# Designed miniproteins, single chains: the designs that were tried, part 61

Each design is a single chain, and the fold is of that chain. pLDDT is the mean over its residues in the fold that is shown.

## One batch from the design tools (miniprotein)

Design m2245
Fold by ESMFold2-Fast:
Structure m2245 (fold): chain A 60 residues (1-60)
Amino acid sequence: SPELEALLAEKEKLSVEYRKKMREAIKNGDFETYKKILEEFKKKSEELDARIREVQAREA
């Protein structure tokens, strides 16, 4: 489904972007920024996974 493909692509982009941000925070020794990025990534990933499951359930 185009909707599912778009959400999966968004999830991949999210992973790539947040891995970059986390690496920068580690490189700079900014542990507080790292923790904030990790929490944001977790929250956004959970929201996106919920949306993916909703679309999959509708298309099943």
Scores: mean pLDDT 85

Design m2246
Fold by ESMFold2-Fast:
Structure m2246 (fold): chain A 67 residues (1-67)
Amino acid sequence: SSELRRRLEELKRRIEERGEASVEELTEMLRLAAELGDTREALRIMNLANEKGIGHEVSNAVAEARA
C-alpha cells in the first residue's frame, strides 16, 4: 500500500529531524508497519521506543488499539 508506506516514511522523517518521538507517533508507526507486514520496521520502531524510555507506553497503546 503506497499510502501506508508514504505515511510511515513521513512520520519517520519528522521524528529523525526533530530528534524526539511521542507515544502517539510511535504507536501510529507500529500500526502502519503491521498493516504493511514490515516486521523489520516494527522491530526498529520498538527499539527506538525502548531507547526513548517509552516502550511500555507504546506497547500498551498498541494492545488497546487491537482491542
Scores: mean pLDDT 81

Design m2247
Fold by ESMFold2-Fast:
Structure m2247 (fold): chain A 119 residues (1-119)
Amino acid sequence: SITLTESGGGTFAEGSSVRLTSKISGPVEDVDLFSWWREREGEALEFVASISGDGKKKRYDERVKGRVTISQDKAKGTVYLDMSDLKKEDTATYYDVAIGVIDGKPVVVFGQGTQVTVV
């Protein structure tokens, strides 16, 4: 019942900045947590950042802290990941993940991902 659609990926110059957007469809009020994860080629899925459903609690992986910011626009039904000072190591597919309870059942929903390539 919840769908996430990521956008904002593409090819970017090293040292530039990007905003990734996740558009939420469905009962956003039932989401407890949104988190951004990334998958580099040949590597495991790694945590980047999270924001609580109320927008008040944010967490970041130590390796990206200071370079990335997570935010939410409730009026637009969007979650953003802003990344500054892009490095080649930021080349990955980025996924938004929603965690919540729908109809009394815990749910974990992944988007289809958006690819970021740093050159």
Scores: mean pLDDT 87

Design m2249
Fold by ESMFold2-Fast:
Structure m2249 (fold): chain A 80 residues (1-80)
Amino acid sequence: SKVDEYLEKVKEALKEKDPTKLLLKLNKIAQEAFDTLSIEDQREFIKKVREMAAKEKDPAHRAALLAVADNMEAQIQEKE
């Protein structure tokens, strides 16, 4: 699915060691997902990103994943 394609991009971005560059990469992926996915698929993407954050052992990676999920959720709420 398109959701799975964006989740694979998120996993690839998590290889980035610089937390600022990681956040920029994750925000770019989230923006592309927001622009291309249906609202239902956007909600699934956010849910899966939050699940990834819950399993993430690196606190900087966890914080970046949660920030991206929160920002995307806020953008969906602004449309509604």
Scores: mean pLDDT 84

Design m2250
Fold by ESMFold2-Fast:
Structure m2250 (fold): chain A 94 residues (1-94)
Amino acid sequence: EELEKQYAEVQRFADELGAKLTPEQREALRAMAELFKANPAITPQQGKEALERTYQRLSDLEKQSPEQAVAEARRLKDAYERGLEAAKKINESK
């Protein structure tokens, strides 16, 4: 109940950070936030910290190599989406 509200804050935070990045990077942050919401092993605070670190890394990479930044964002999105699918399956099975 209370944690659900905190995870909603994590998703809003990801959207705010993503608004400053490319569409590919924004989608990676969004997938990451969805994974945190679905995975009880990751606390809301850990999620926010991970989002900030990922945002900084992608922002820095974009300045150095836009091509690598897009590739990294795609890899992160795929990895987090796979994690989200696994978490949803566990939640459905109970």
Scores: mean pLDDT 77

Design m2251
Fold by ESMFold2-Fast:
Structure m2251 (fold): chain A 60 residues (1-60)
Amino acid sequence: MREEAQRLAQEIVDAYKNGDEERLKELIERAKKNPLLRTAVAVALVGDPEGIKKVAYLLS
């Protein structure tokens, strides 16, 4: 679970950096259902204010 959360968090970061909005939304929906995934995504985006803002909005 935790290793899968880290991989998914990296996929979310990659989708965000590549501007793949549809993939990002799909991955975020998966993250919403798992608290470990939400935490891993937040950690992966540390230091990226725009990424944090966008992901936080989608997770809220």
Scores: mean pLDDT 70

Design m2252
Fold by ESMFold2-Fast:
Structure m2252 (fold): chain A 69 residues (1-69)
Amino acid sequence: SPLEKLTPEQRRVLEALANSTTDATDEEIARRLGLTPEQVRALIDEAMKALGVENRGELVLKARKALSE
């Protein structure tokens, strides 16, 4: 699974994004996970680099696919 390349914190952020509405904000994800919005943005950026995706939308789609496998 592509998610195996991620840290536990990166994976939690991606799982929260995959299970949220398409308009979910970094502040809402941070509140759910007990993180700051800055930490969520950093974890999303790191996960995009680790998985070789160029934007948040591609990251979310890849996470949803991996979670359905």
Scores: mean pLDDT 79

Design m2253
Fold by ESMFold2-Fast:
Structure m2253 (fold): chain A 99 residues (1-99)
Amino acid sequence: SEVERLLAEAEALRRQLQALLAQMKDAYDNNDWARLEQILAQVQAVVGQAQAVAAEFVRLAREGRVSDEQVARFREILAEMDAILREIGDIYNEAVKKK
């Protein structure tokens, strides 16, 4: 279904953010400012894609085309993405203080 496609896409974006967080921790530990900047550009691209997926999911939900189970699954993915993004923000703020 279209909703299952959006859920799969959201999960792929969550996994991509998790990989970027790991790369960001590595760049931070090595004081690699140029790599941190590159990773942030990639994070912004993933956030943009996630916002587009969320907008489509909300549209389908308003049309009554999304089950309660699918809403719960989407909320879980968003909560995990939010936690990853908070950790990315914390690392970036610490990096800026050291520069």
Scores: mean pLDDT 89

Design m2254
Fold by ESMFold2-Fast:
Structure m2254 (fold): chain A 62 residues (1-62)
Amino acid sequence: AHVNLGNALLAQGRPDEAAAAYREAIRLKPNFAEAHHNLAAALAAQGRDAEAAREGRIAQEL
């Protein structure tokens, strides 16, 4: 549910709110690779490249 909400927010150009939704998904399910991957995309859209790279690596390791 939170990943779907994050995806909708990102599609609307709301990466800050999308990131919050993906973080909530990760809080409920820490090994949720899709949520980490999508969080990386939202962080990259905000220009937070180092944080985006870190989350992308976590997604690949899951």
Scores: mean pLDDT 82

Design m2256
Fold by ESMFold2-Fast:
Structure m2256 (fold): chain A 78 residues (1-78)
Amino acid sequence: MEEEIEKLNKEIEELKKRYQARVTRLDSRIARYEELAKDPEVGPLAREKIELLKESKGFRGFVYETALDEEEARRAAA
């Protein structure tokens, strides 16, 4: 139904906004640890942290992209 599609579009746009904010915060944290990773004593721990943060970012990005593809297909059909 048209009203249901409009509501879903609104929900998806809000979800996109939330994911974007989360990804931006992860990027900021990664940048901080990238500086620490240059230090040979702290670098191994910083690199481990960066890997975990990048995995989180990658997963969020993947989920977000998948949701976008499905929503775009629905929009094209409507």
Scores: mean pLDDT 68

Design m2257
Fold by ESMFold2-Fast:
Structure m2257 (fold): chain A 86 residues (1-86)
Amino acid sequence: HLEEGMEALAQKDYETAIKHFEEAVKAGDPRAAMALEGLGVAYYKLGDYEKAIEALERAVEEARRRGDERLARTAEEQLKKVKEAK
């Protein structure tokens, strides 16, 4: 599901990307933090800033839980950008 979500993002099919990333998170994919970051990006592109913020906050938490400091920092940077956007 993560790979299908990333392909959908690349094609700018944000609704399809959301469905695949949600399934990756639900399935307990070890890359769940990446799927949550992808959800945040997809929601941001659709203009759903509240859901983008929620997904990115979860991405930060999951990245920290796994010790992925790079992903946590990237998700925090994206979170700041979303909060500053219209």
Scores: mean pLDDT 81

Design m2258
Fold by ESMFold2-Fast:
Structure m2258 (fold): chain A 80 residues (1-80)
Amino acid sequence: SPMRITQLQARLIAISSEVWYAVNSPKLSTEEKIKRLEEAREELEEDKREAEELGDEELVKRLEELIKEVEKALEKLKKE
C-alpha cells in the first residue's frame, strides 16, 4: 500500500526524533531513557517487518540503521 509506506516513512521521522531526545535529553533519568529506547526499538522492529512485507528495501535499510543506533545506545546505558 503506497499510503502505508508513506505512514511508515512519517513514523520513521517521528521515532528518530524520539530516539534523539531519549539519548540526548538531560531531563530524562537513565531508567526513563532505557524505557523510551526499548519502546522505540519494539516499534521500529514492527515497522521493519511491515516494510519488508511491502517490499520497500530502502525503508527497511533506514529502519535497520535506526534499530542499530537504538541497540548501541541501550547497551551503553545498561552498562553504565
Scores: mean pLDDT 89

Design m2259
Fold by ESMFold2-Fast:
Structure m2259 (fold): chain A 62 residues (1-62)
Amino acid sequence: SEEDFEKIKEYFEKKAKELEKKHGVPVEVEVSYEGDTVTVTAKLGDKTLTYEGSIEDFLELL
């Protein structure tokens, strides 16, 4: 649902801000939802990390 997606998005945005403060590097997070797949892309300076899963998979991480 949109509510569950928003929770996932907020969680990763908070995590990105924490990592930015802790490591002193720019951290950007993009969260997208296509079909039943949630894609989280995190950019930490020159590094890019991508995670994919269902809404339910990501909710288990919260």
Scores: mean pLDDT 78

Design m2260
Fold by ESMFold2-Fast:
Structure m2260 (fold): chain A 69 residues (1-69)
Amino acid sequence: MLPQELLDYIESLRNSTDLRKRLSGQLLSDPENQEKLLKSDSVKEAFPDLNVYFYPYLEEAFNIIKQSQ
């Protein structure tokens, strides 16, 4: 089960007027990408080929997951 705080964060990204935030929210809304984050020790391990411009938003999602464990 995903933390409610993570679900709220993903929704906030998807509803943003910032294109990078919306794209990050779309990426994090994919169940396969959620599983990658849950199973990984770092954002870079989960998404090694992802553009670094998305990393601040993915790092925040990862921090929410770690705080909820």
Scores: mean pLDDT 80

Design m2261
Fold by ESMFold2-Fast:
Structure m2261 (fold): chain A 66 residues (1-66)
Amino acid sequence: MEEEILAEAEISLLIMAGTVYEKAGDLKGAIEYYEKALELIKETRGEEHPEAKEIEERIERLKKEL
């Protein structure tokens, strides 16, 4: 439970970092942080979790803009 709560906090921080980089126009930096968040979501919640798919789709959209 405690480790799971810590992982959720880390996921939130990684998504926040990705959003900050995206708003700053650093799409490569944004993708890096979103990919780190995606890996943690897959490990903690499973690959088929809606949040994992949402972040994966966001990464794909950003990659198309590069």
Scores: mean pLDDT 80

Design m2262
Fold by ESMFold2-Fast:
Structure m2262 (fold): chain A 61 residues (1-61)
Amino acid sequence: AQDLADLEQAEKNIRKALESYRQGKEDEAREYVKKAADYLGLSDSATEWIDAEVRRAAARA
């Protein structure tokens, strides 16, 4: 299904964002979060919230 493929791409991009934040590549990480949000059809506010959570998760490692 198309929905499953979009979810898989979103997950892949979130994982890349997390890795990029851990490497200090903040601009690349933000672009990966935006790509994941696009696959999920998220609002700008939801995208900003997810970016903040991914950044916090990276800091906990």
Scores: mean pLDDT 81

Design m2263
Fold by ESMFold2-Fast:
Structure m2263 (fold): chain A 60 residues (1-60)
Amino acid sequence: SKLLEETRKRLESLGVPQDAIDSIVRMLESLLAETGDEKEVEETAERILRQVERWQKARA
């Protein structure tokens, strides 16, 4: 929850729409349920945050 909440805040700071934020957070929650490893989810969240920024930049 704390990890996902922090990720949600970071995505919001990047200007990601709430719909997209919700989708990403749900995906991370699913990953956590599958792996049971908060550390792996945290690393994945950081990777997603970087990818989102990259996708936004690459498009523009």
Scores: mean pLDDT 78

Design m2265
Fold by ESMFold2-Fast:
Structure m2265 (fold): chain A 92 residues (1-92)
Amino acid sequence: SAKEEAEELKKELHTGVTTKVQEAQPYIEAGKYEEAIKQLEKALEKVKELKKKLEELKSKLEEVPPELEELEKLLEQTEKEIKEAIEYLKSL
């Protein structure tokens, strides 16, 4: 079901994106900004992959359930936050 596919994408967001963003934190705290940026760039690539998968899923549905719209907003917010973090670290 679309709800099960949304849950799977949400799990992939957690394991592939949220975890990698969290892994950047110790590098930031240690002043290893180049290494932190590399981790965040990997997370950003994963967000783009998930956005593509979500768009493909939406294109196959006659009615888009609220869970997919919520996931789309979450992916857009996550992408923005990662981009802003990368820009900030590059300014240091």
Scores: mean pLDDT 84

Design m2266
Fold by ESMFold2-Fast:
Structure m2266 (fold): chain A 63 residues (1-63)
Amino acid sequence: SRADLLRRIVAVLKADPAKTYSFREIADAIGVSQSTVSNFMRSLGLKNLGVFDGVDPAAPVAE
């Protein structure tokens, strides 16, 4: 479910708050494709979770 996917993403980000994660790294950590994470984030209207700001070129988020 969407709620389950969000919970897993948040758990990855909270596991190491000092680390910056890309969508691919989050996807690898929870065992899904990068496109699944990217599409889910876009469907929620979320561009970031405090990890991918709009000036970070390493964060693969469409504007």
Scores: mean pLDDT 62

Design m2267
Fold by ESMFold2-Fast:
Structure m2267 (fold): chain A 62 residues (1-62)
Amino acid sequence: SAEALALFAEGVRLHAAGRYEEAVAKFEEALRIAEEELGPEHVLTQGAAAFLAAARKALAES
């Protein structure tokens, strides 16, 4: 899951920059690929889900 990891890393970069809408898109794609390749219990899948929830919350409060 080099692709899922790369998308997750890009999402983290965008989130740190306050670009929450773009971060959400990257975390959604990372989560989808990680769930398919690694399953829902994998650390990358859980990380993508957690960051996605945080980014969505930031957007909702904007």
Scores: mean pLDDT 87

Design m2268
Fold by ESMFold2-Fast:
Structure m2268 (fold): chain A 61 residues (1-61)
Amino acid sequence: MSSEEILEELLSQLPEEVRERALELMEKAKKDPFAKLSEEEQREVDEVLARLLEIDEALYG
């Protein structure tokens, strides 16, 4: 699997509410990495990344 595919799999471990929002933000960033996120969206991205790192550490740490 590519790193992107692994990331998508890790996203499936998140709560549905967080996962849906993360997918929306990732699609926006993926389409235009230079698109400016709002402060609220940036905080959500940071929270999702922190959770994904915790999951990665638990599985592969």
Scores: mean pLDDT 68

Design m2269
Fold by ESMFold2-Fast:
Structure m2269 (fold): chain A 72 residues (1-72)
Amino acid sequence: NEEQIQYLLEQSEKLLKGSKRQQAFGYALRAAAYFLQGDYEKAIELLKKAVELDPRLKEAAEELIKLAKQKQ
């Protein structure tokens, strides 16, 4: 759904201008948008950036990275 992808990208842009924690969440939302577009390589890269900024996201990001690799 193009509307969902647009919403995720707009929210990610707002979050990427905020605090370190907000930036981590912004990268995670951007990864979700690329995942929905079928761009799994970019989704994986963005999830790795989110984890770098907030290690608490590691387990959730690793599950999504595994799914993205399976869909390639």
Scores: mean pLDDT 84

Design m2270
Fold by ESMFold2-Fast:
Structure m2270 (fold): chain A 61 residues (1-61)
Amino acid sequence: MAEEKIGEAARGLLDSVAAGDEDATRQYAEELKKLLIEHEGWDEETAESAVRVVERLGRER
């Protein structure tokens, strides 16, 4: 369940970054960070680093 939501948020972030949709990018980035903290128990710093990696992958498309 949690893994599914994380995958959906990460995919949405990749797609929104590739599309240049700033509003969607912000929404998916916040959702992914929240899921990583609340469901995986990651600290804020680690979750932010993971979000940045996903954003970088989207920009490389």
Scores: mean pLDDT 79

Design m2271
Fold by ESMFold2-Fast:
Structure m2271 (fold): chain A 67 residues (1-67)
Amino acid sequence: SKERIEELKKRLEEAVKNPDLDALREIYQEIMELIKEAVRNKSDPELILELQKLAVEAFKAIRELVA
């Protein structure tokens, strides 16, 4: 749902502002599970695209902290 995406965006922004690798990994996993569910349920392609963009941002944040 759009509410869940907005929640994830807010959590991601907070985990980036106050660097928390564990939180970023958890957020990334939640996004990936939502993508799998959305694809399985043949959800709106726009919803899937938004989740994929969030996954990329979460992955970049994780990579930045691990580097």
Scores: mean pLDDT 84

Design m2272
Fold by ESMFold2-Fast:
Structure m2272 (fold): chain A 58 residues (1-58)
Amino acid sequence: SQIEKAIEEIKKAVLEAKTKEEADKEAKKIVESIEGLTSDMADVITQAFIDEAEKRFG
């Protein structure tokens, strides 16, 4: 699904990022690339970013 693909890209972006700021920038680009983004989809993707960024950067 589109949500699953976005979450995979978010996880990859966080793992590849050198800093939390870089991860945030890449995550925003992924979210902006999603056509037809609903508030529910945005919430799920944002939570996935928060969880992965916290695990990596604390």
Scores: mean pLDDT 80

Design m2273
Fold by ESMFold2-Fast:
Structure m2273 (fold): chain A 69 residues (1-69)
Amino acid sequence: KVEEYINKGIEAYKAGKYEEAAKYFIKAAEEAEKEKDYELAGIAYREAAYLSGDKKLFEKAKELLLKAY
């Protein structure tokens, strides 16, 4: 579930496990996309992109946020 993955991502972030946190935010984004919640999916991919520095995740976040707004 999206909320569960977001919570796990936040807990990993608080523990200093940034790569694990990014992984959970990606899972949250994937679940949000399945639910057609493009705003939440875009936000979650953006958080993962900030943590990982992955430019492709920034591109995916931008695409989804443009669909949401």
Scores: mean pLDDT 83

Design m2274
Fold by ESMFold2-Fast:
Structure m2274 (fold): chain A 58 residues (1-58)
Amino acid sequence: MEEKLKESLETLRRILKELGAEDLLDEAEMMVRFLHENGHVPTEEEIRAIVEDLIRNS
């Protein structure tokens, strides 16, 4: 795994745990990986926004 992707996924796992949304891991990880595949490295704030949006739509 590339270092930047690894860092993003570690940040994602931390945010999911903080928000009690670990059940959304698969969907959120897919979105983060998609961004990296398209040349966009998400910030912590962007990752948090992804998780919060998924929570609002569940």
Scores: mean pLDDT 82

Design m2275
Fold by ESMFold2-Fast:
Structure m2275 (fold): chain A 55 residues (1-55)
Amino acid sequence: SMGDKIAKETLEKLRTASKEEQKKLFMETANKLMAAGYSDEEVSLILSRIADELA
C-alpha cells in the first residue's frame, strides 16, 4: 500500500537522522499520509508503528 511505502521510506531516513531531524521527519510523514487520504486515526497508528520500529 502507499502507507507501507511511505512508512518504509520514512524509517530509512529516520535511521540516519539526528533527534532534531527525526522530529521534523515525523511531522512531514504525518502531512504526507494525510495528503494520501489516510484518516487521523490511521496516521496515528502508522506513526506509532514507525516509532516502535525505530526504537
Scores: mean pLDDT 83

Design m2276
Fold by ESMFold2-Fast:
Structure m2276 (fold): chain A 65 residues (1-65)
Amino acid sequence: SEKLQEEIKKLQEKLEAAKKAGDEKTAKMYEIAIQGNLAALQGDFDTARRLAIEYTAEALRRIGD
């Protein structure tokens, strides 16, 4: 899906910016999001679902900080 490929590109740009800023927590979240979207693009929906759960857990930890 072209939409998923565009989303992955945007996430990669955000990941690079987070790494340069030294924001390890935000970088980790973008890495999970990229891997999840890549899995979905490849039709690996089991991996995509697992990574979506991991992303939600990281987002909830960040809100609690």
Scores: mean pLDDT 80

Design m2277
Fold by ESMFold2-Fast:
Structure m2277 (fold): chain A 58 residues (1-58)
Amino acid sequence: SLAEKIGRAAALLRDEPELSLREIAYRVGFPSQATFSRTFTAATGVSPAEWRARLAAA
């Protein structure tokens, strides 16, 4: 499901800080980083880059 993909992406953003957003997109089954970023932002209200920045600040 979409929610499952977003949950896995959020976990990878937290647990694998060295992975590029492109690599995370591929691992959770998105065809591109652009599609991933748009879909993640629509689902969470925050871009994957901003999500990662917030984790680094915590």
Scores: mean pLDDT 84

Design m2278
Fold by ESMFold2-Fast:
Structure m2278 (fold): chain A 65 residues (1-65)
Amino acid sequence: GKAEAEELLKEAEELIAKGEYERAGELLSQAARLLGFDKGADDILKHKSNEVILRVGLKELREAL
């Protein structure tokens, strides 16, 4: 649900701050799927080591909550 997505976004933000982009991308993709953005989740997984894509994804998913 949305509460689970919010927790995943919080953990992803902490992982991005630590430079753990691959793990952050996996959590962001799970949050995107929970919020109904399946294509967004797939795009994040394909680019999970790209800091810019992860930061944009985090912002957009937080604004969707």
Scores: mean pLDDT 79

Design m2279
Fold by ESMFold2-Fast:
Structure m2279 (fold): chain A 63 residues (1-63)
Amino acid sequence: MSVEELKKRLEEFATWAVSQLPVDEARELVERAVRTIANHYGLSEEQREELLKAAEEAVEKAA
């Protein structure tokens, strides 16, 4: 699975989370998801930061 595919899935997840939860809770859930995915796929530090940034930006845009 590519980093770009993971970014897209996280952006979709972040948009859904903001629609269901208060923004603060959605942000925490999304950050947790990024950490879990990064650990599961053995992502580099740079890839992890890229996913986290994309996910946080998606939360802010959806809010």
Scores: mean pLDDT 80

Design m2280
Fold by ESMFold2-Fast:
Structure m2280 (fold): chain A 106 residues (1-106)
Amino acid sequence: MSEAEKYLQKGREAYLQGKYDEAINYYEKAISIDPNNAEAYLNLGRAYFLKGEYDKAIEWYKKAIEIDPENAEAYRNLGLVYRKQGKLEEADKYFEKAKEIIEKKN
């Protein structure tokens, strides 16, 4: 397990305890070591989403997609954030993209 993976694990442990600020700190440490880890950005976005910081969640989910364009989970999570903001057209676009990615892998 790399040092970045150890920070991701600590971040997930904090996240599961509802300690979102601690989770964010650990995910940021993971990213500082491995800036191309799409999972770290996905997890960072999730923590911001649960804090209600929707613009930050969108930023990090888009970064996860930039690194891994076939990450259906990041597209689904973007859809959920836009839906929470009442941006239903944007939400539907991202949900459809997630569905297309999943269907291509059948």
Scores: mean pLDDT 87

Design m2281
Fold by ESMFold2-Fast:
Structure m2281 (fold): chain A 70 residues (1-70)
Amino acid sequence: MEEEAKELAEKLNKADSKELEEIIKSTPVELLVKALPYLDKEVFEKVYTFLYAVYGDKYGEELEKIKKEK
């Protein structure tokens, strides 16, 4: 899982805006959450905003903890 999260983060950090959106929408939420700590600031904010808007009810507490550590 950690290795998969790091690989995903590398792809997200290198992706253009269209690729970023497609990866975010096609990736399981659990893996996206695990990738957050490895993302560049701009990419982190975009992925975080999506996850909070769509999955805030289920993952809001974990997302807030990750945000505080950034």
Scores: mean pLDDT 78

Design m2282
Fold by ESMFold2-Fast:
Structure m2282 (fold): chain A 68 residues (1-68)
Amino acid sequence: SLPETVLRVAIAELSRATGASEEQVREAIEMALRGESEEEIIEWLKKQGLSEEAAEAVARAAVNLAKL
């Protein structure tokens, strides 16, 4: 699992960059840690009301963070 300090910083930065809420970013990272695909995370974020561009950016970052 990611260190909480690294997770908190990543959530705050992604939220500011994309306009996603910190809760949406945290759940996207947790979905990636559970092994959900980037495509599944994008579709979930779009259902939460994010634009396609924001959903793609958050999902990509979440998958990359989950690999650390």
Scores: mean pLDDT 85

